# Designed miniproteins, single chains, part 20

Each design is a single chain, and the fold is of that chain. pLDDT is the mean over its residues in the fold that is shown.

## One batch from the design tools (miniprotein)

Design m674
Fold by ESMFold2-Fast:
Structure m674 (fold): chain A 109 residues (1-109)
Amino acid sequence: SEEEQKIRNAILTGDYSEIADLLSEHEKKVFEAIELLLKDPNISVAELSKKTGLSQSTASKIKNLDLNLPSEFEQLLVQYLKALLDKDFVSLEEAVKKIADYLLKRGKE
């Protein structure tokens, strides 16, 4: 669908501006954390927390690819980050599809 394609493009480019209405403020911060880690995998937990406004606990879990996160969205984004870092394009496509499906289902009233 056109909506699914917009979400996929936003995820793959790191430009969530076109899907900002589908994301909570917390989810935007998690997305920003993923993009910062992709640009600099050696970024400290403290700097990641400071730049995004996420708690150090959440920033640490994302940086360590820990799936022990309270929301499905956070778990899916960590799976996406892991697939990108591993260059696992099959798992990457699956993660992007799951994120798009999650946001589309939640966007339906």
Scores: mean pLDDT 82

Design m675
Fold by ESMFold2-Fast:
Structure m675 (fold): chain A 104 residues (1-104)
Amino acid sequence: MSDEAALGMALVEAAKEGKAILSQEELDKRIQDIKSKRSQVQGFLDKLAKAKSPEEAAEIALEYMKETGVSKEEVFKMIDSAVKRGLLSKEFAEAAKEILEKKL
């Protein structure tokens, strides 16, 4: 994500919260959080698309959970979204979820 895109998103979120003025510290924190979160989600989806086995996909999902603190339910929804987008087959995704469930 570009710095300009992250800045735009931070300002939109602040406006929705009724905040007309942000300190430089608050703005920098919001930009960094947005950039990190979007980069992590896209990187996760790219890694899932390149996974050669359900075991590898489960390991990628487990690592993402450890790095981001997202729940098993959220990761399962992301895997289902990847299937809907044609990045993974349904059979591959179901096998990866089953392996991930056993590792948790």
Scores: mean pLDDT 73

Design m676
Fold by ESMFold2-Fast:
Structure m676 (fold): chain A 99 residues (1-99)
Amino acid sequence: MKEIEELIEEIARLLEEIYGEDPEEVKEALRRVAATVPEEVAKAYLEATLEYLKKIKEAKSEEEKKKIEEEKLKELKKKIEELSKTNPELAARKARAAA
């Protein structure tokens, strides 16, 4: 859809402005991700990403940007910790099935 293409273009532009990312590489990566999921899921993901990047761009100070980035890193750390908890449980179940 045109909406998906417009979201990808806006995200690529914002990533170039904020982080100096190559917009063509970003567009190609996002198009590949969007192609692997249903359109409604891709749209929701891209809209959420765009809103996050707009929030970073609107931050008037480096301190404000740092707080937004720290919040995202904290969420990523929680997801990694949850995956680590799942791995020991799966290992224990395999051990019981093999023994």
Scores: mean pLDDT 68

Design m677
Fold by ESMFold2-Fast:
Structure m677 (fold): chain A 78 residues (1-78)
Amino acid sequence: SAAEAAARAAAERAAAQTREALLARGVPEEAAERIGELVGEAARIRALAAAGLLSEEEARRRLEALARERERLLEEAA
């Protein structure tokens, strides 16, 4: 669907931008890629919720899980 395609595009943009920003700061490539993927997934979830394809409750729950995983990876990369 158009909404799913838009969500995927938003995820890809967010992931790429985050990866580039982290690499510019000297974060190792593997860590930058993994964190970028989590940020991209969060962008996808927000876009799907905005399109009405996910409930606000489901989106919130999934975003909280991603935030916890992102925090764990940032602590490991430090």
Scores: mean pLDDT 86

Design m678
Fold by ESMFold2-Fast:
Parts: C-alpha cells; sequence; structure tokens
Structure m678 (fold): chain A 64 residues (1-64)
C-alpha cells in the first residue's frame, strides 16, 4: 500500500493502527532526510504531523 493510499484512508477515517504505524515510520525517515537537507520549515511540518499521528495511534490502541 502506498503512503498516498494511507493518507486517503486517514482523511476518510478508515485508517487502521497498522496504516498509522507505517505512515509514522515513513514520516520519521522523511524527517531525517529533510533535516540533512537543511529544510527547517519542512522538518517542523513533519514533526507536527508525526505528533498528530502518534496521538491518533495512541487513542486507537486505547479504544481496541
Amino acid sequence: MSIREIRQKLNEGTASIEDLEKLIEYLKELRKQLEADGNTVAVQMADREIKELEELLKKKKEEE
């Protein structure tokens, strides 16, 4: 499954715990690359998205 498909599922409210974990790992790898490139704005945006997804993941795990 592509990251684009996972993002669409997230927008539709159908993303699974596994989908969220995959998206978080992808964003953590992307963040490392952006930091190496010196793109501070993109790093901050990635950090915010990672935090939001980690909070959502925690809530989903607590509900199941």
Scores: mean pLDDT 80

Design m679
Fold by ESMFold2-Fast:
Structure m679 (fold): chain A 96 residues (1-96)
Amino acid sequence: MTDEQLKKAEELAQKAMSLPIEEALRTVRDTLERLARETGSDRLADMARVVGNSLDVVQSGTGGSRGLARMTILGASAGAVDEGRGEELQEAIDKA
């Protein structure tokens, strides 16, 4: 992953984390699931599953949920940018 891609991923994660935690995770998950269906990317499908698992943990009321959400969203943002889908993820976050 290039330094420019990492910077873009960090900017997307920071923007997503400005939303309520559950809304951020749901927006990222739903967007990655849609992009995975449109592109056939197993990587985006796997990332959507990881984000969904983090959403389940947050909804269960376990402590430390913000840290988990941030790490998961950063990883998902990095995956989307690396797959050339960072702009679609940014648009979804902007509409949330």
Scores: mean pLDDT 81

Design m680
Fold by ESMFold2-Fast:
Formats: structure tokens, C-alpha cells, sequence
Structure m680 (fold): chain A 80 residues (1-80)
């Protein structure tokens, strides 16, 4: 699916340190998914990432305002 392709692209961009591409994938995902679904999919996609890559994911989600503050806190907990 388009969502699975975008999530795979996000993970690869984060692993490569390509924050610009990661932000573009996150934005596209936010146009296709509601915030609760986006949160759940990002927690799953973040599990194989290292601590630095998860920190970058959190920074990009916050910078792009893709989740509410409560949802961002839940993303931080899910990736800990």
C-alpha cells in the first residue's frame, strides 16, 4: 500500500540521516492517516531504529506539528 511504502521510506531516510526526506515522508503520511493511526504506525516503525534515529523522528514530528502534545508524549513513551 502507499502507507507501507511511505513508512518504509521514512525508516530508510532516518537510518541514512536524511532528515529532509524523512520530513517529506512524515508529511505525506499525515495527509493519509488520522493522528491516532499515525501515532500507532510511527511507534511500530520506530522500534527497529536506534536511539539517535528515534530522537530525530520525535524532533521532526514535533517540528511539523503532526501530533497533539498528549500524542507526542505517547510517541515518546512508545519509542523508549
Amino acid sequence: SEVEELLAGLVEALKAGDTKSAAEYLYKLSQLLDRETLLARLIEAGRPLDEAQRATLLELVEKLALLTPEQLARLREGLA
Scores: mean pLDDT 91

Design m681
Fold by ESMFold2-Fast:
Structure m681 (fold): chain A 56 residues (1-56)
Amino acid sequence: SLAELVFQAFEAAAQKDYATAVAYLEQALREAERRGASPELLAELRQDIATLRKKA
């Protein structure tokens, strides 16, 4: 589920595994886009991905 992907991403980030966290958030973004999620949620996911990529 989208929530599970987001949860796994933040668990990976907590362990400083930013590459894995980005991979989960990219999956979450694709799932959110497929389901027609709000522009606000899509923007939040894109911002989180960009932030974590800077750490990876």
Scores: mean pLDDT 85

Design m682
Fold by ESMFold2-Fast:
Structure m682 (fold): chain A 68 residues (1-68)
Amino acid sequence: MVSVDVAKSFAEQMLNYMLKEKESLENIEKAVETFREFVKKNMSEEGAKEVFEFLDELYKKVKEELEK
């Protein structure tokens, strides 16, 4: 089982890296969906909820930066 802290750290590093590299919104959306599927399969319901809340907030900031 993946810990909440590890999953949050991975999501933050992934999205920050993709933003820094000027990755397309399409590729970022694909990465986010892949990560959500991983979390659903490998984490508890409580852990998944915390990770998704963190991911949704972080992804919103990334989308606002890219969709100018």
Scores: mean pLDDT 79

Design m683
Fold by ESMFold2-Fast:
Formats: structure tokens, sequence, C-alpha cells
Structure m683 (fold): chain A 79 residues (1-79)
């Protein structure tokens, strides 16, 4: 389904983001990665939200929230 495809895309974007995060050396680089990921994920998040599938919405939000937590830790380590 379109919702499953959108969820898989978010998962791919998050995994790519984690790889970029590991290679980042400044807080500014981490913030740029987060901005780029947010823009790339936007159409897929809209697809999931429009589905009304609360379980899939929660799964997507949890993946994004967990990545945000990892990014915050990376910023704190670099500062």
Amino acid sequence: SKVEEALEKIREIVEEGKEKLEKSKTPEEVRKIMEEMSKEMEPYMETIKESGDEEKIREAVEMITDFGREAKKKIEELE
C-alpha cells in the first residue's frame, strides 16, 4: 500500500541520516542533516497522516523522535 511504501521511505531516510550523523564533525553539520531529512520526509509523513492509521502514524513519529534524540546527543557531544 502507499502507506507501507511511505513508512519504508521514512525508515530509509532515517537510516541514511544515521550514517550521515556518524560522519558529522560539527553541530552545524548535524542541524543541516536534520533540516534535509525533514524536507525529504515531508511528503511521506503527509501520506501516513492522511491515511488515518494511528498505529502507522505512531510508528513513523517514534522513528523520527528517536532520530531527533540521537541527533541531540551528537550535538551535545560536539559542543
Scores: mean pLDDT 85

Design m684
Fold by ESMFold2-Fast:
Structure m684 (fold): chain A 77 residues (1-77)
Amino acid sequence: GAQASVLSVLRLAAGPGGSVVPGPSPWQFLVQFAQPVNLNKTAAGLTELLNLIHPGAKVTLQKISPRRALVTVTLPP
């Protein structure tokens, strides 16, 4: 389903040694990256990748640390 494909993309982006766990709300995920990332570039890249599977998808990242972010995915109706 849509949530499984989103989770798979986020796990790939987290990298080896990173993790993805459910966040406090539906379509929110806590992502621990294996390496420090540029959050703006990561958000843009994730938005582009998810749009290949779910056209119109949007991704926002809230920085927690250089290796941790709260990711919110918005799918079109």
Scores: mean pLDDT 80

Design m685
Fold by ESMFold2-Fast:
Formats: C-alpha cells, sequence, structure tokens
Structure m685 (fold): chain A 54 residues (1-54)
C-alpha cells in the first residue's frame, strides 16, 4: 500500500503544491496535487508509478 505521508513528503520535496501539507489523508487535495505535478513535469507512467510507490 502507498504510504500517504511519504507520498505527500515526496510531492513537497519536489516543489509540488499540496494543500494542507503532510496530513496523511489521501483526499481530493492530495489526488489533485499528484495530477498537477504529473502534468506540470510531463512525467511518464513509470515516473508516476515511482513517485507513488517510492
Amino acid sequence: AVDVVDLQRRLLANGADVPGGVDGYFGDATKQAVIRYVRANNLSAAQREALLTG
């Protein structure tokens, strides 16, 4: 399973905007942060999976 806290920390470490910061909740804010970060950085499917799984 994805560690949501670890995912949020990786997003912030990479300069992504994560509303609410590291709260451990995989809600709409964190989902949208992932979507925006993937699109902004033109990440491949493999890079997206690496971000989500570590």
Scores: mean pLDDT 72

Design m686
Fold by ESMFold2-Fast:
Structure m686 (fold): chain A 75 residues (1-75)
Amino acid sequence: MTVKVPGEVEAESEEEGIEKAKEAAERAAQLLGGTAGPLKSVEREGNKLTFTFPVTVTKDGRTTVLDGVFVATLK
């Protein structure tokens, strides 16, 4: 299952984009009552960066891992 991580941002570099993506993933995980895991992939298309990271949610004794997707635009 894929979940869009809220908070698209503008970044000066790929490194800044990764940092902002991690912050957005952590916020999204907190809203879902779960935890964000390590970055899985980075896709670059021109000035757009797409980051995918796992969001692990445990509810009613069942653990589910979601794919969190976040987009940043390079200047």
Scores: mean pLDDT 75

Design m687
Fold by ESMFold2-Fast:
Structure m687 (fold): chain A 72 residues (1-72)
Amino acid sequence: MELTPEQREGLEKAEQRIIDTLKKMTPEELKNTKAILDEQIERLRSNQATPELEEAIAFLEKLKKIIDEKLK
């Protein structure tokens, strides 16, 4: 599916809100969120590979990295 510039901007704003939310979480909440992200990534990888799906997986992996940095 083609994303319009407005849809791409909306996604970037949504991604930033998620990142900001992760920064406010406790270590216990971050650990639980990481487990959910792992399950979602595995579910997405079981689907037919598309550029949009790979972008979604990359974003979830970015969130996992942020969580790992906070759990140190």
Scores: mean pLDDT 75

Design m688
Fold by ESMFold2-Fast:
Structure m688 (fold): chain A 92 residues (1-92)
Amino acid sequence: MELQKRIEELKNEAKKYEDEAKSFEAKVQGYQGAVERDRRLAEIYEKRGDTEKAEQYRKGAESFERQAQSYQDKANTLREKAKKLEEEIKKL
């Protein structure tokens, strides 16, 4: 059936978007871990009176937060695309 092939094609495309979204979500987790590490190091250096190192680690954390947000936005867009394809499949 052509309809069955179309459903399988849409399912494969949706799965591809979901798998890609999961890949970006894994990157978000990696960057969130880097944020936590850098913020912890910033607190340690601040307590030691090393203001310069504390500021460098705070800036590092902010950079990683921006990267995490960028990948989260990409993951969200891909999940929305997958959801729309799943909704199209349900209408067939």
Scores: mean pLDDT 88

Design m689
Fold by ESMFold2-Fast:
Structure m689 (fold): chain A 60 residues (1-60)
Amino acid sequence: SELEKELEEIEARMDEINARIDALRPQVQAGDQAAFDEEMDLGAELVSLAVRYVVLKKEL
């Protein structure tokens, strides 16, 4: 179904974001401002995706 596909796409994107945040961690810890800003943007996207995931999951 379209809902199942959207859930899979959200899960895949969340996994990509988590992997990128993990990859940025050494640079953030070293005080890299660009890495910190990217982490903050990715974190905000992750929160939005998690909310969407919960809402869509209730429709199943």
Scores: mean pLDDT 87

Design m690
Fold by ESMFold2-Fast:
Structure m690 (fold): chain A 66 residues (1-66)
Amino acid sequence: GPIAQAGRRIVEARKTDPEVKELADKAIEAIRSGNEDEARKLATQLAEKLGLDPEVVYDALKAGSL
């Protein structure tokens, strides 16, 4: 589904783009710490970088599909 596909795209992009890796790592840390506002902000930046839907990216990060 869209969430799993977004997760796979994030995983692949992290291997080649240091900015994608940093944004994804920070977003995952924000989710783990319960900082939803920061997690959503970082997910939006990651989504804009990858041309994906911010909510789909947020859901992929939260689901731990990375």
Scores: mean pLDDT 84

Design m691
Fold by ESMFold2-Fast:
Structure m691 (fold): chain A 120 residues (1-120)
Amino acid sequence: MEELRKKAIEAVRAGNELEAVDYILKLIDENPEEAIKTVREIADIAFEEGRVTPAISLLYAGALLAELVKKGEVTDEMIDAFAETFGLDREKLREAAKNKDPKGILKLMAEQAKRVAEQQ
């Protein structure tokens, strides 16, 4: 896990967003809480360096939504807004929120971030 976290951060610093998202997807499978922490650190680095991209924005939004879902502080209206804004599968996002599944939220957002990173 520590090795995956380190590699994700190093990939972001090198400008290799696709590689970073792949390491984040692996972190989500191993430890969703460490994935959230790593994504927040990546977002802070990107903000400080003036390199906030759509893929990093998606990862950060996903980490925030996952925390809200874990706490049960999310509404259907919030889920619908996230799905529309980021082009996510609304039904899958609603299912993950209903089941209070932060891992499912993170995975959906990271898969979309990977797709966005592949386009540029």
Scores: mean pLDDT 84

Design m692
Fold by ESMFold2-Fast:
Structure m692 (fold): chain A 73 residues (1-73)
Amino acid sequence: MPTSIQETLQEVQKRLDEMQARLDNLEKKLEEYKGESAEKAATMQKELEVERAKFDGIQALLASIEELGKEVE
């Protein structure tokens, strides 16, 4: 099996894990702000949506790299 594809998949997974940690932090802040300020909660919600979209994009790239690995096998 081409080691470089497996290494690429591991690096992408690491980036996804880091992004998930950021998403979890944003969700926590959103919950804290819901009771205090609707405007702050709305701002955090928008930031969460942007980070989620980036996460989804990286997941799509991961799936594409995995599919390429199957074709080389």
Scores: mean pLDDT 75

Design m693
Fold by ESMFold2-Fast:
Structure m693 (fold): chain A 95 residues (1-95)
Amino acid sequence: SVIEELEKLVREMESNLDDPERFLRLAKEFIDLLKSNAKSGGQRLMVDNLERLVTALEDLLRRGEPRDVILEGVELVLRQLKNAVDYFKREKELS
């Protein structure tokens, strides 16, 4: 299922918290998977907001912000992606 694939990506991201570039690649794969399965307006808004958050993290890395700032951004992104998985899981379990 899409949820199982999203959960797998989250686990891979959790294994790469100290590698921001690899984390960003995994986060983009997560967004692409979520986007291809977003069907409601609320789901599309969630995807758009998550894409902006991932882009903001990428911009922090590109600007050469301190490692601690980048890692805080990584943790924030992971938290929001986990929240998105929980949201989609709750919606799908109603089928």
Scores: mean pLDDT 84

Design m694
Fold by ESMFold2-Fast:
Structure m694 (fold): chain A 93 residues (1-93)
Amino acid sequence: KEKVIAAVKRLAALARSDLPLPEKRARVDEILKEYGLSPSTVDHHILLVKDEIPAADLQATVNLLRRLGYLTPDAFEELSAYLASQGLSLDPP
């Protein structure tokens, strides 16, 4: 739980950087590994703790993970609905 929240805050900072997408992918994979997470399951872990993450950091992280193809359609729908309830939208696809 705490590791997922900390990982999301680091992913949000990375998402806001001006690094090219391939470099962001490599750094995402490193951050996930540091926190004991994987690209295939990170969206499920975020869903479990989404209400404990600052909404702006969650928005930035979700936008980045979507661009990397790390979100399932179901996770994208649920996270999008949650962010909308917080007054935030995701970037267009």
Scores: mean pLDDT 81

Design m695
Fold by ESMFold2-Fast:
Structure m695 (fold): chain A 82 residues (1-82)
Amino acid sequence: MPSVEEVLEIVKEELRKIILELKFNDEEILKALDFLTELEKKLQDKVDINELLEMFRNFLKSLGVPESLIEERLEELREKLK
């Protein structure tokens, strides 16, 4: 299992790709930072890859990210977390 820091860096990289592709505004960027903060708190106990992927999916859906892009990012994230 990757460390908490490694998981956060992987998630940040995937969020960065989405931010650049969809041109997130300041409000969406702040929501992404809030998500990363909440994720870090949960990762301090145990990392469940399935729970992490579900949290990420739900977050992206809340921002109106297209399902096709969500699935692409989740697949890449899952591979990086192995």
Scores: mean pLDDT 78

Design m696
Fold by ESMFold2-Fast:
Structure m696 (fold): chain A 58 residues (1-58)
Amino acid sequence: SEAERIVEEARAALAAAKTQEEKNAVGRRYSQRLIDLGLSVEEADRLVTRAAIEAPGS
């Protein structure tokens, strides 16, 4: 699905982000894209947060 694609992109972008500021910017951007697809703010935030947990910095 499109939402799954966006979450995959978010995970990759979050893995590439090195600072908390970069991670926050990425999270906001992808959360907004999910909301634009028709997801609730709560669901979008949940999916992006999960992506961040699944792709922590080394």
Scores: mean pLDDT 79

Design m697
Fold by ESMFold2-Fast:
Structure m697 (fold): chain A 74 residues (1-74)
Amino acid sequence: MSAEEVLERAERASLEELDRLLLGLLGQLANKHGSDYANAKMLEIQERIKGKSDEEKKEILLEEIRRILAEIEA
């Protein structure tokens, strides 16, 4: 699936679907850069979404998905 297809799907996705997409991308990131790097990214994302509304969480998850896709494609 292309980055554009992932982003289009993410824009229409529920929070649960965004979480599943993020986990899949973090798995790919772990394959490229190692599990410790991917785990650090996961913890940073969890800290960013802590105490946020569902809409704010969605925006943050979309930003992080874009960043991770760029890192995987690099």
Scores: mean pLDDT 81

Design m698
Fold by ESMFold2-Fast:
Structure m698 (fold): chain A 63 residues (1-63)
Amino acid sequence: SDQAQSLRNSSRSSEQKAQQLLDQAQSLGDDESKKYLEQHQPEIQHNLDLSKQNQQQSDQLES
């Protein structure tokens, strides 16, 4: 369904955003990486939670 596809697209966008922040942290030195993760932890967690929620909703619609 269009709704399921939209949820899957939103899930992937949120996951990609979280992954970009994690990749950015990995590109830094150990101390800088820790500070980056502390500063961006709420945004990373929010995007991971949205990705999981949208994925689960999409799966329910296509079950």
Scores: mean pLDDT 83

Design m699
Fold by ESMFold2-Fast:
Structure m699 (fold): chain A 105 residues (1-105)
Amino acid sequence: SMLQQRAQQIVATFRAQLDELVALYLANRDTNPGMAEVYLGQIEFLAFATAFLLSHYADEATLEEIREEVIEYVRDTLGEEAAERVRRAMEAGLRLAERFKEKEK
């Protein structure tokens, strides 16, 4: 369906941007912790925005799968603390989407 194609496009764009920000974070983590924190904040915002957008194009099962894959990827690359921040950001994005849908009724 067109909704499934849009969801796939959103995920592909998100994964590419996430990979870039992860690389920037890792390049700065030990030598410039302040800049690394800025990139981690950008990862959180990207995860928030992506979860919000995907809630409009993906079903619940697809959203859960993508969320799990993203959290595991962040945990494996950046560690548990970063993974927890990303999890909370995605949950906030989904909560905002739910609130938006309820007010549009």
Scores: mean pLDDT 86

Design m700
Fold by ESMFold2-Fast:
Formats: sequence, structure tokens, C-alpha cells
Structure m700 (fold): chain A 85 residues (1-85)
Amino acid sequence: KKRIAKAIAEYGVNALRKALETLSDEEARERGVRILRNMAKEAESVLGKEVGDKLRELAERVTQNPREGLEEAIKFLEELVKKLS
């Protein structure tokens, strides 16, 4: 279970970082929200409701401020990868 959770978090870091670097604010918002909401659904089943809720919270943050929200989400997922290592 932890190996799958780590892989999901690592995927999220890479995907969100790519969106932040290559997309406009509007495109980064749409892509980032989609990634985070999909990750929340998967992570909730493996890591529990608290992680799922946090990822949904970060998705809402991205809707309000896409650049700052994506940076916060990347930081959260990087910390999660460290905890799962």
C-alpha cells in the first residue's frame, strides 16, 4: 500500500510541476484541479480520508490562486513522498 501511495504522490509532484512550468494560469488551474481531485480519490482509499480531504482542499486553493495553489500542492506531495520513503 505505501509503495502505491508513494508512486501516486511522485506522479502528482511531476505532473503539477510540469503544469506550473509549461501552462498558462487558466490551463494550470484546470489541469491542477483535475490531477488533485483524481489523486484525492485514489489516496483516500490507500492513506485515509485525511489525505483525501487535504488534496481536495489543495484543489480548491488552486481554483483561487493557481500558481500559489500548485506550489502548496507540490510541497505537500513532496513531504508525503518523504514520509512514505
Scores: mean pLDDT 82

Design m701
Fold by ESMFold2-Fast:
Structure m701 (fold): chain A 100 residues (1-100)
Amino acid sequence: SSRRLRLETLIELAIISATLAKKLAEKGDLEGAVEGAELAKKNAERALELAEDPRVAEALREAIRELEEAKELAEKGDLEGAVEELEEALRHLVEAGELA
């Protein structure tokens, strides 16, 4: 129960951070998009350490990969590509939260 609550909270924080990163990327804020994606990734990595269900772990691993891709695309100035990867990351983070 306590582990599950911490897992759910970290997934929620990752969703909030990824959502903010997407909004900043849509506004042309490259630095904000990079920072938001990095924060979302860190929260998702912390959630992965708590994930005991292999389905939750897999959804979190996919989200982490997509958040890293979003960060790399934003660093290269591809904000449109970053938005697309952030949308995929959000889909996997929501899936992880629903399964948790």
Scores: mean pLDDT 90

Design m702
Fold by ESMFold2-Fast:
Structure m702 (fold): chain A 90 residues (1-90)
Amino acid sequence: SEVTLQYLRDRYGLEDFSVEAIEAVIRKALNEDPVMGALKAAELVTTAVLLGLISVEQGVDIIRRQLSTIRNDKAADRIIAEMQAVLDRR
């Protein structure tokens, strides 16, 4: 819904839901706080995939690329597995 999209734009400071905008928000969050940034990455990417704003493949790529910048491939694998589990329940 438009209300949900506006809420997410306001919550995350997104100009749009492009891969580039989502990735920029995650990169900034990870640079400020790697733990809270990883939680934000999980929430934002999973929500964007669930809403059909990006593909599952785009979401996986964003998570792997951004979490690799902080050398946390284990967190990336966990987030991807959790996202896939949520999608499987749909």
Scores: mean pLDDT 81

Design m703
Fold by ESMFold2-Fast:
Structure m703 (fold): chain A 85 residues (1-85)
Amino acid sequence: SEEEFKKKLDELYDKLVNAKTREEAISIINELKTLIENNPFLTDAEKALANRVLDSAIEKIKESDEGFEDAIKNVKLFIDYLKKR
């Protein structure tokens, strides 16, 4: 359901902010990508946007500690965007 999807978005975000390593954070973002791809109520355009945002977040995590903080903020903004639907 859409409500279960929103709950899982929040659960994955909580896991992301508590991630202890870059590898763990990247793994969680990949779980988020899978969750979004498997949602039948999202359009192909919304899924494409999600892949761009989340791939950008993974690259920022790989680059620096500041990039990690920016990635977490961007993922939160994107989750909030998805929850407004």
Scores: mean pLDDT 85

Design m704
Fold by ESMFold2-Fast:
Structure m704 (fold): chain A 97 residues (1-97)
Amino acid sequence: ELEKLLKEFEKKVEELKKAGDLEKFRELMRELAEKLEELTEDEKVKEDIEFLKKDAETEDMKWEIIIGVVTLSYLADEESKKEAEKALEEYKKEVEK
């Protein structure tokens, strides 16, 4: 269920990025974050999603990158997951959370 949702949103994200429609892209990312928070039982992931939802109001460009990292963590093989976790950790340090 979660994997199907993420796969559908990944396609929409790529289409909107190619079109350059940043406003719709941001709306799609917010919707994705809300659905991920609803479907996940992992407390760490819920905390990460809540952090991203708060940041989305002030840091558009960084929020887009990190929500992608979070979605990859759910679908990815072991190497992609490690890379995603590292990127998220570096972002959190930069934002001074």
Scores: mean pLDDT 58

Design m705
Fold by ESMFold2-Fast:
Structure m705 (fold): chain A 85 residues (1-85)
Amino acid sequence: LYDDAIETLRKAAEALRRGDVDGAIEQLQRLTDLALLALERSDFDLFNLLVRYTNRVGTALSNGDLDEAIRQAEEGAEELEQRKS
């Protein structure tokens, strides 16, 4: 799940760097599915992290702040990478 979530957030950031907002929204939907799977597996720490970064990226997109959305997606991927070990 951590590897899938990290890749999903990195793909969201890359989509946004290309100006592909629809592609980024697709990745956020995938991140939501991964959060629900983490909850089903009783991984509450992962669930809370995925919900947090989904909300942060989503809020930035709602505000039209693509730079902030990219920053939040990359920050989320890095935090997940640090916790994965």
Scores: mean pLDDT 86

Design m706
Fold by ESMFold2-Fast:
Structure m706 (fold): chain A 100 residues (1-100)
Amino acid sequence: MLKELEELKEKYKKQAEELGTEEAKLALERKLLGLKIIAERGLSVSEVSELLRREEPEGLEIAREIARAEGELLLEEARRRGDEELLAEVEAALAELERM
């Protein structure tokens, strides 16, 4: 689990550096954030996929945690870019997630 996460982290970091685009860097950060949350729960990606396939409450909770964390990352990016439309969209999505 932790070794798989570290290998994926190194692979994605190299890919982001090679592409040199802000969009590739953001996509990498989002993927690493999801993998970190799964690993901190003591689960593998395949185990989380199985929980979601069975519509288990734990799988749905993990999916919401990942969505919230990705939303927070997107808020920071929107603020950095001065993208008011993206900022409003992500704030609305996070508010909807909290309402659930």
Scores: mean pLDDT 74

Design m707
Fold by ESMFold2-Fast:
Structure m707 (fold): chain A 67 residues (1-67)
Amino acid sequence: EEELRKKAEELENKAKEYRSKAQDYLVQMGEVKDDPEKAQELRDKFIEYNKKASTLEEEAKKLRDEL
């Protein structure tokens, strides 16, 4: 039980890290609005990191549901 909680916490922390990276890309996207190609690249990364975070959050939830 404690091991499952620790694994869930690790996944939650990793998801939080990916959410933070996505937020950084969102901020950068606003700064390069005059460069559409760069803005699109940053948008793609924003979507990618949010997707990675969601996957880890779902995995952590499954582990917590097993407690």
Scores: mean pLDDT 82

Design m708
Fold by ESMFold2-Fast:
Structure m708 (fold): chain A 80 residues (1-80)
Amino acid sequence: TTVTLDANRDETVTVSVAAGETLTIKLINRGPEPVRVDVTVKTANETVTQTLEVPAHSEKTFTYTPSEAGDVTVTVKRAP
């Protein structure tokens, strides 16, 4: 499963995934400047936050594999 989010906006998306299914999170920066974002992946059992720099006119991906089936909430917020 792939989720695409805009690195230039604060966005939240929730997707349902199976246990052991790899969730691919794709961040797109369509702006002319690099952006630094905090990406938070939240499940019923854990919360993982990673800071990523997405270059201008580019994209970055990272993957998350939940141990249990259920809803995964992905939040993108500009890092300070």
Scores: mean pLDDT 78

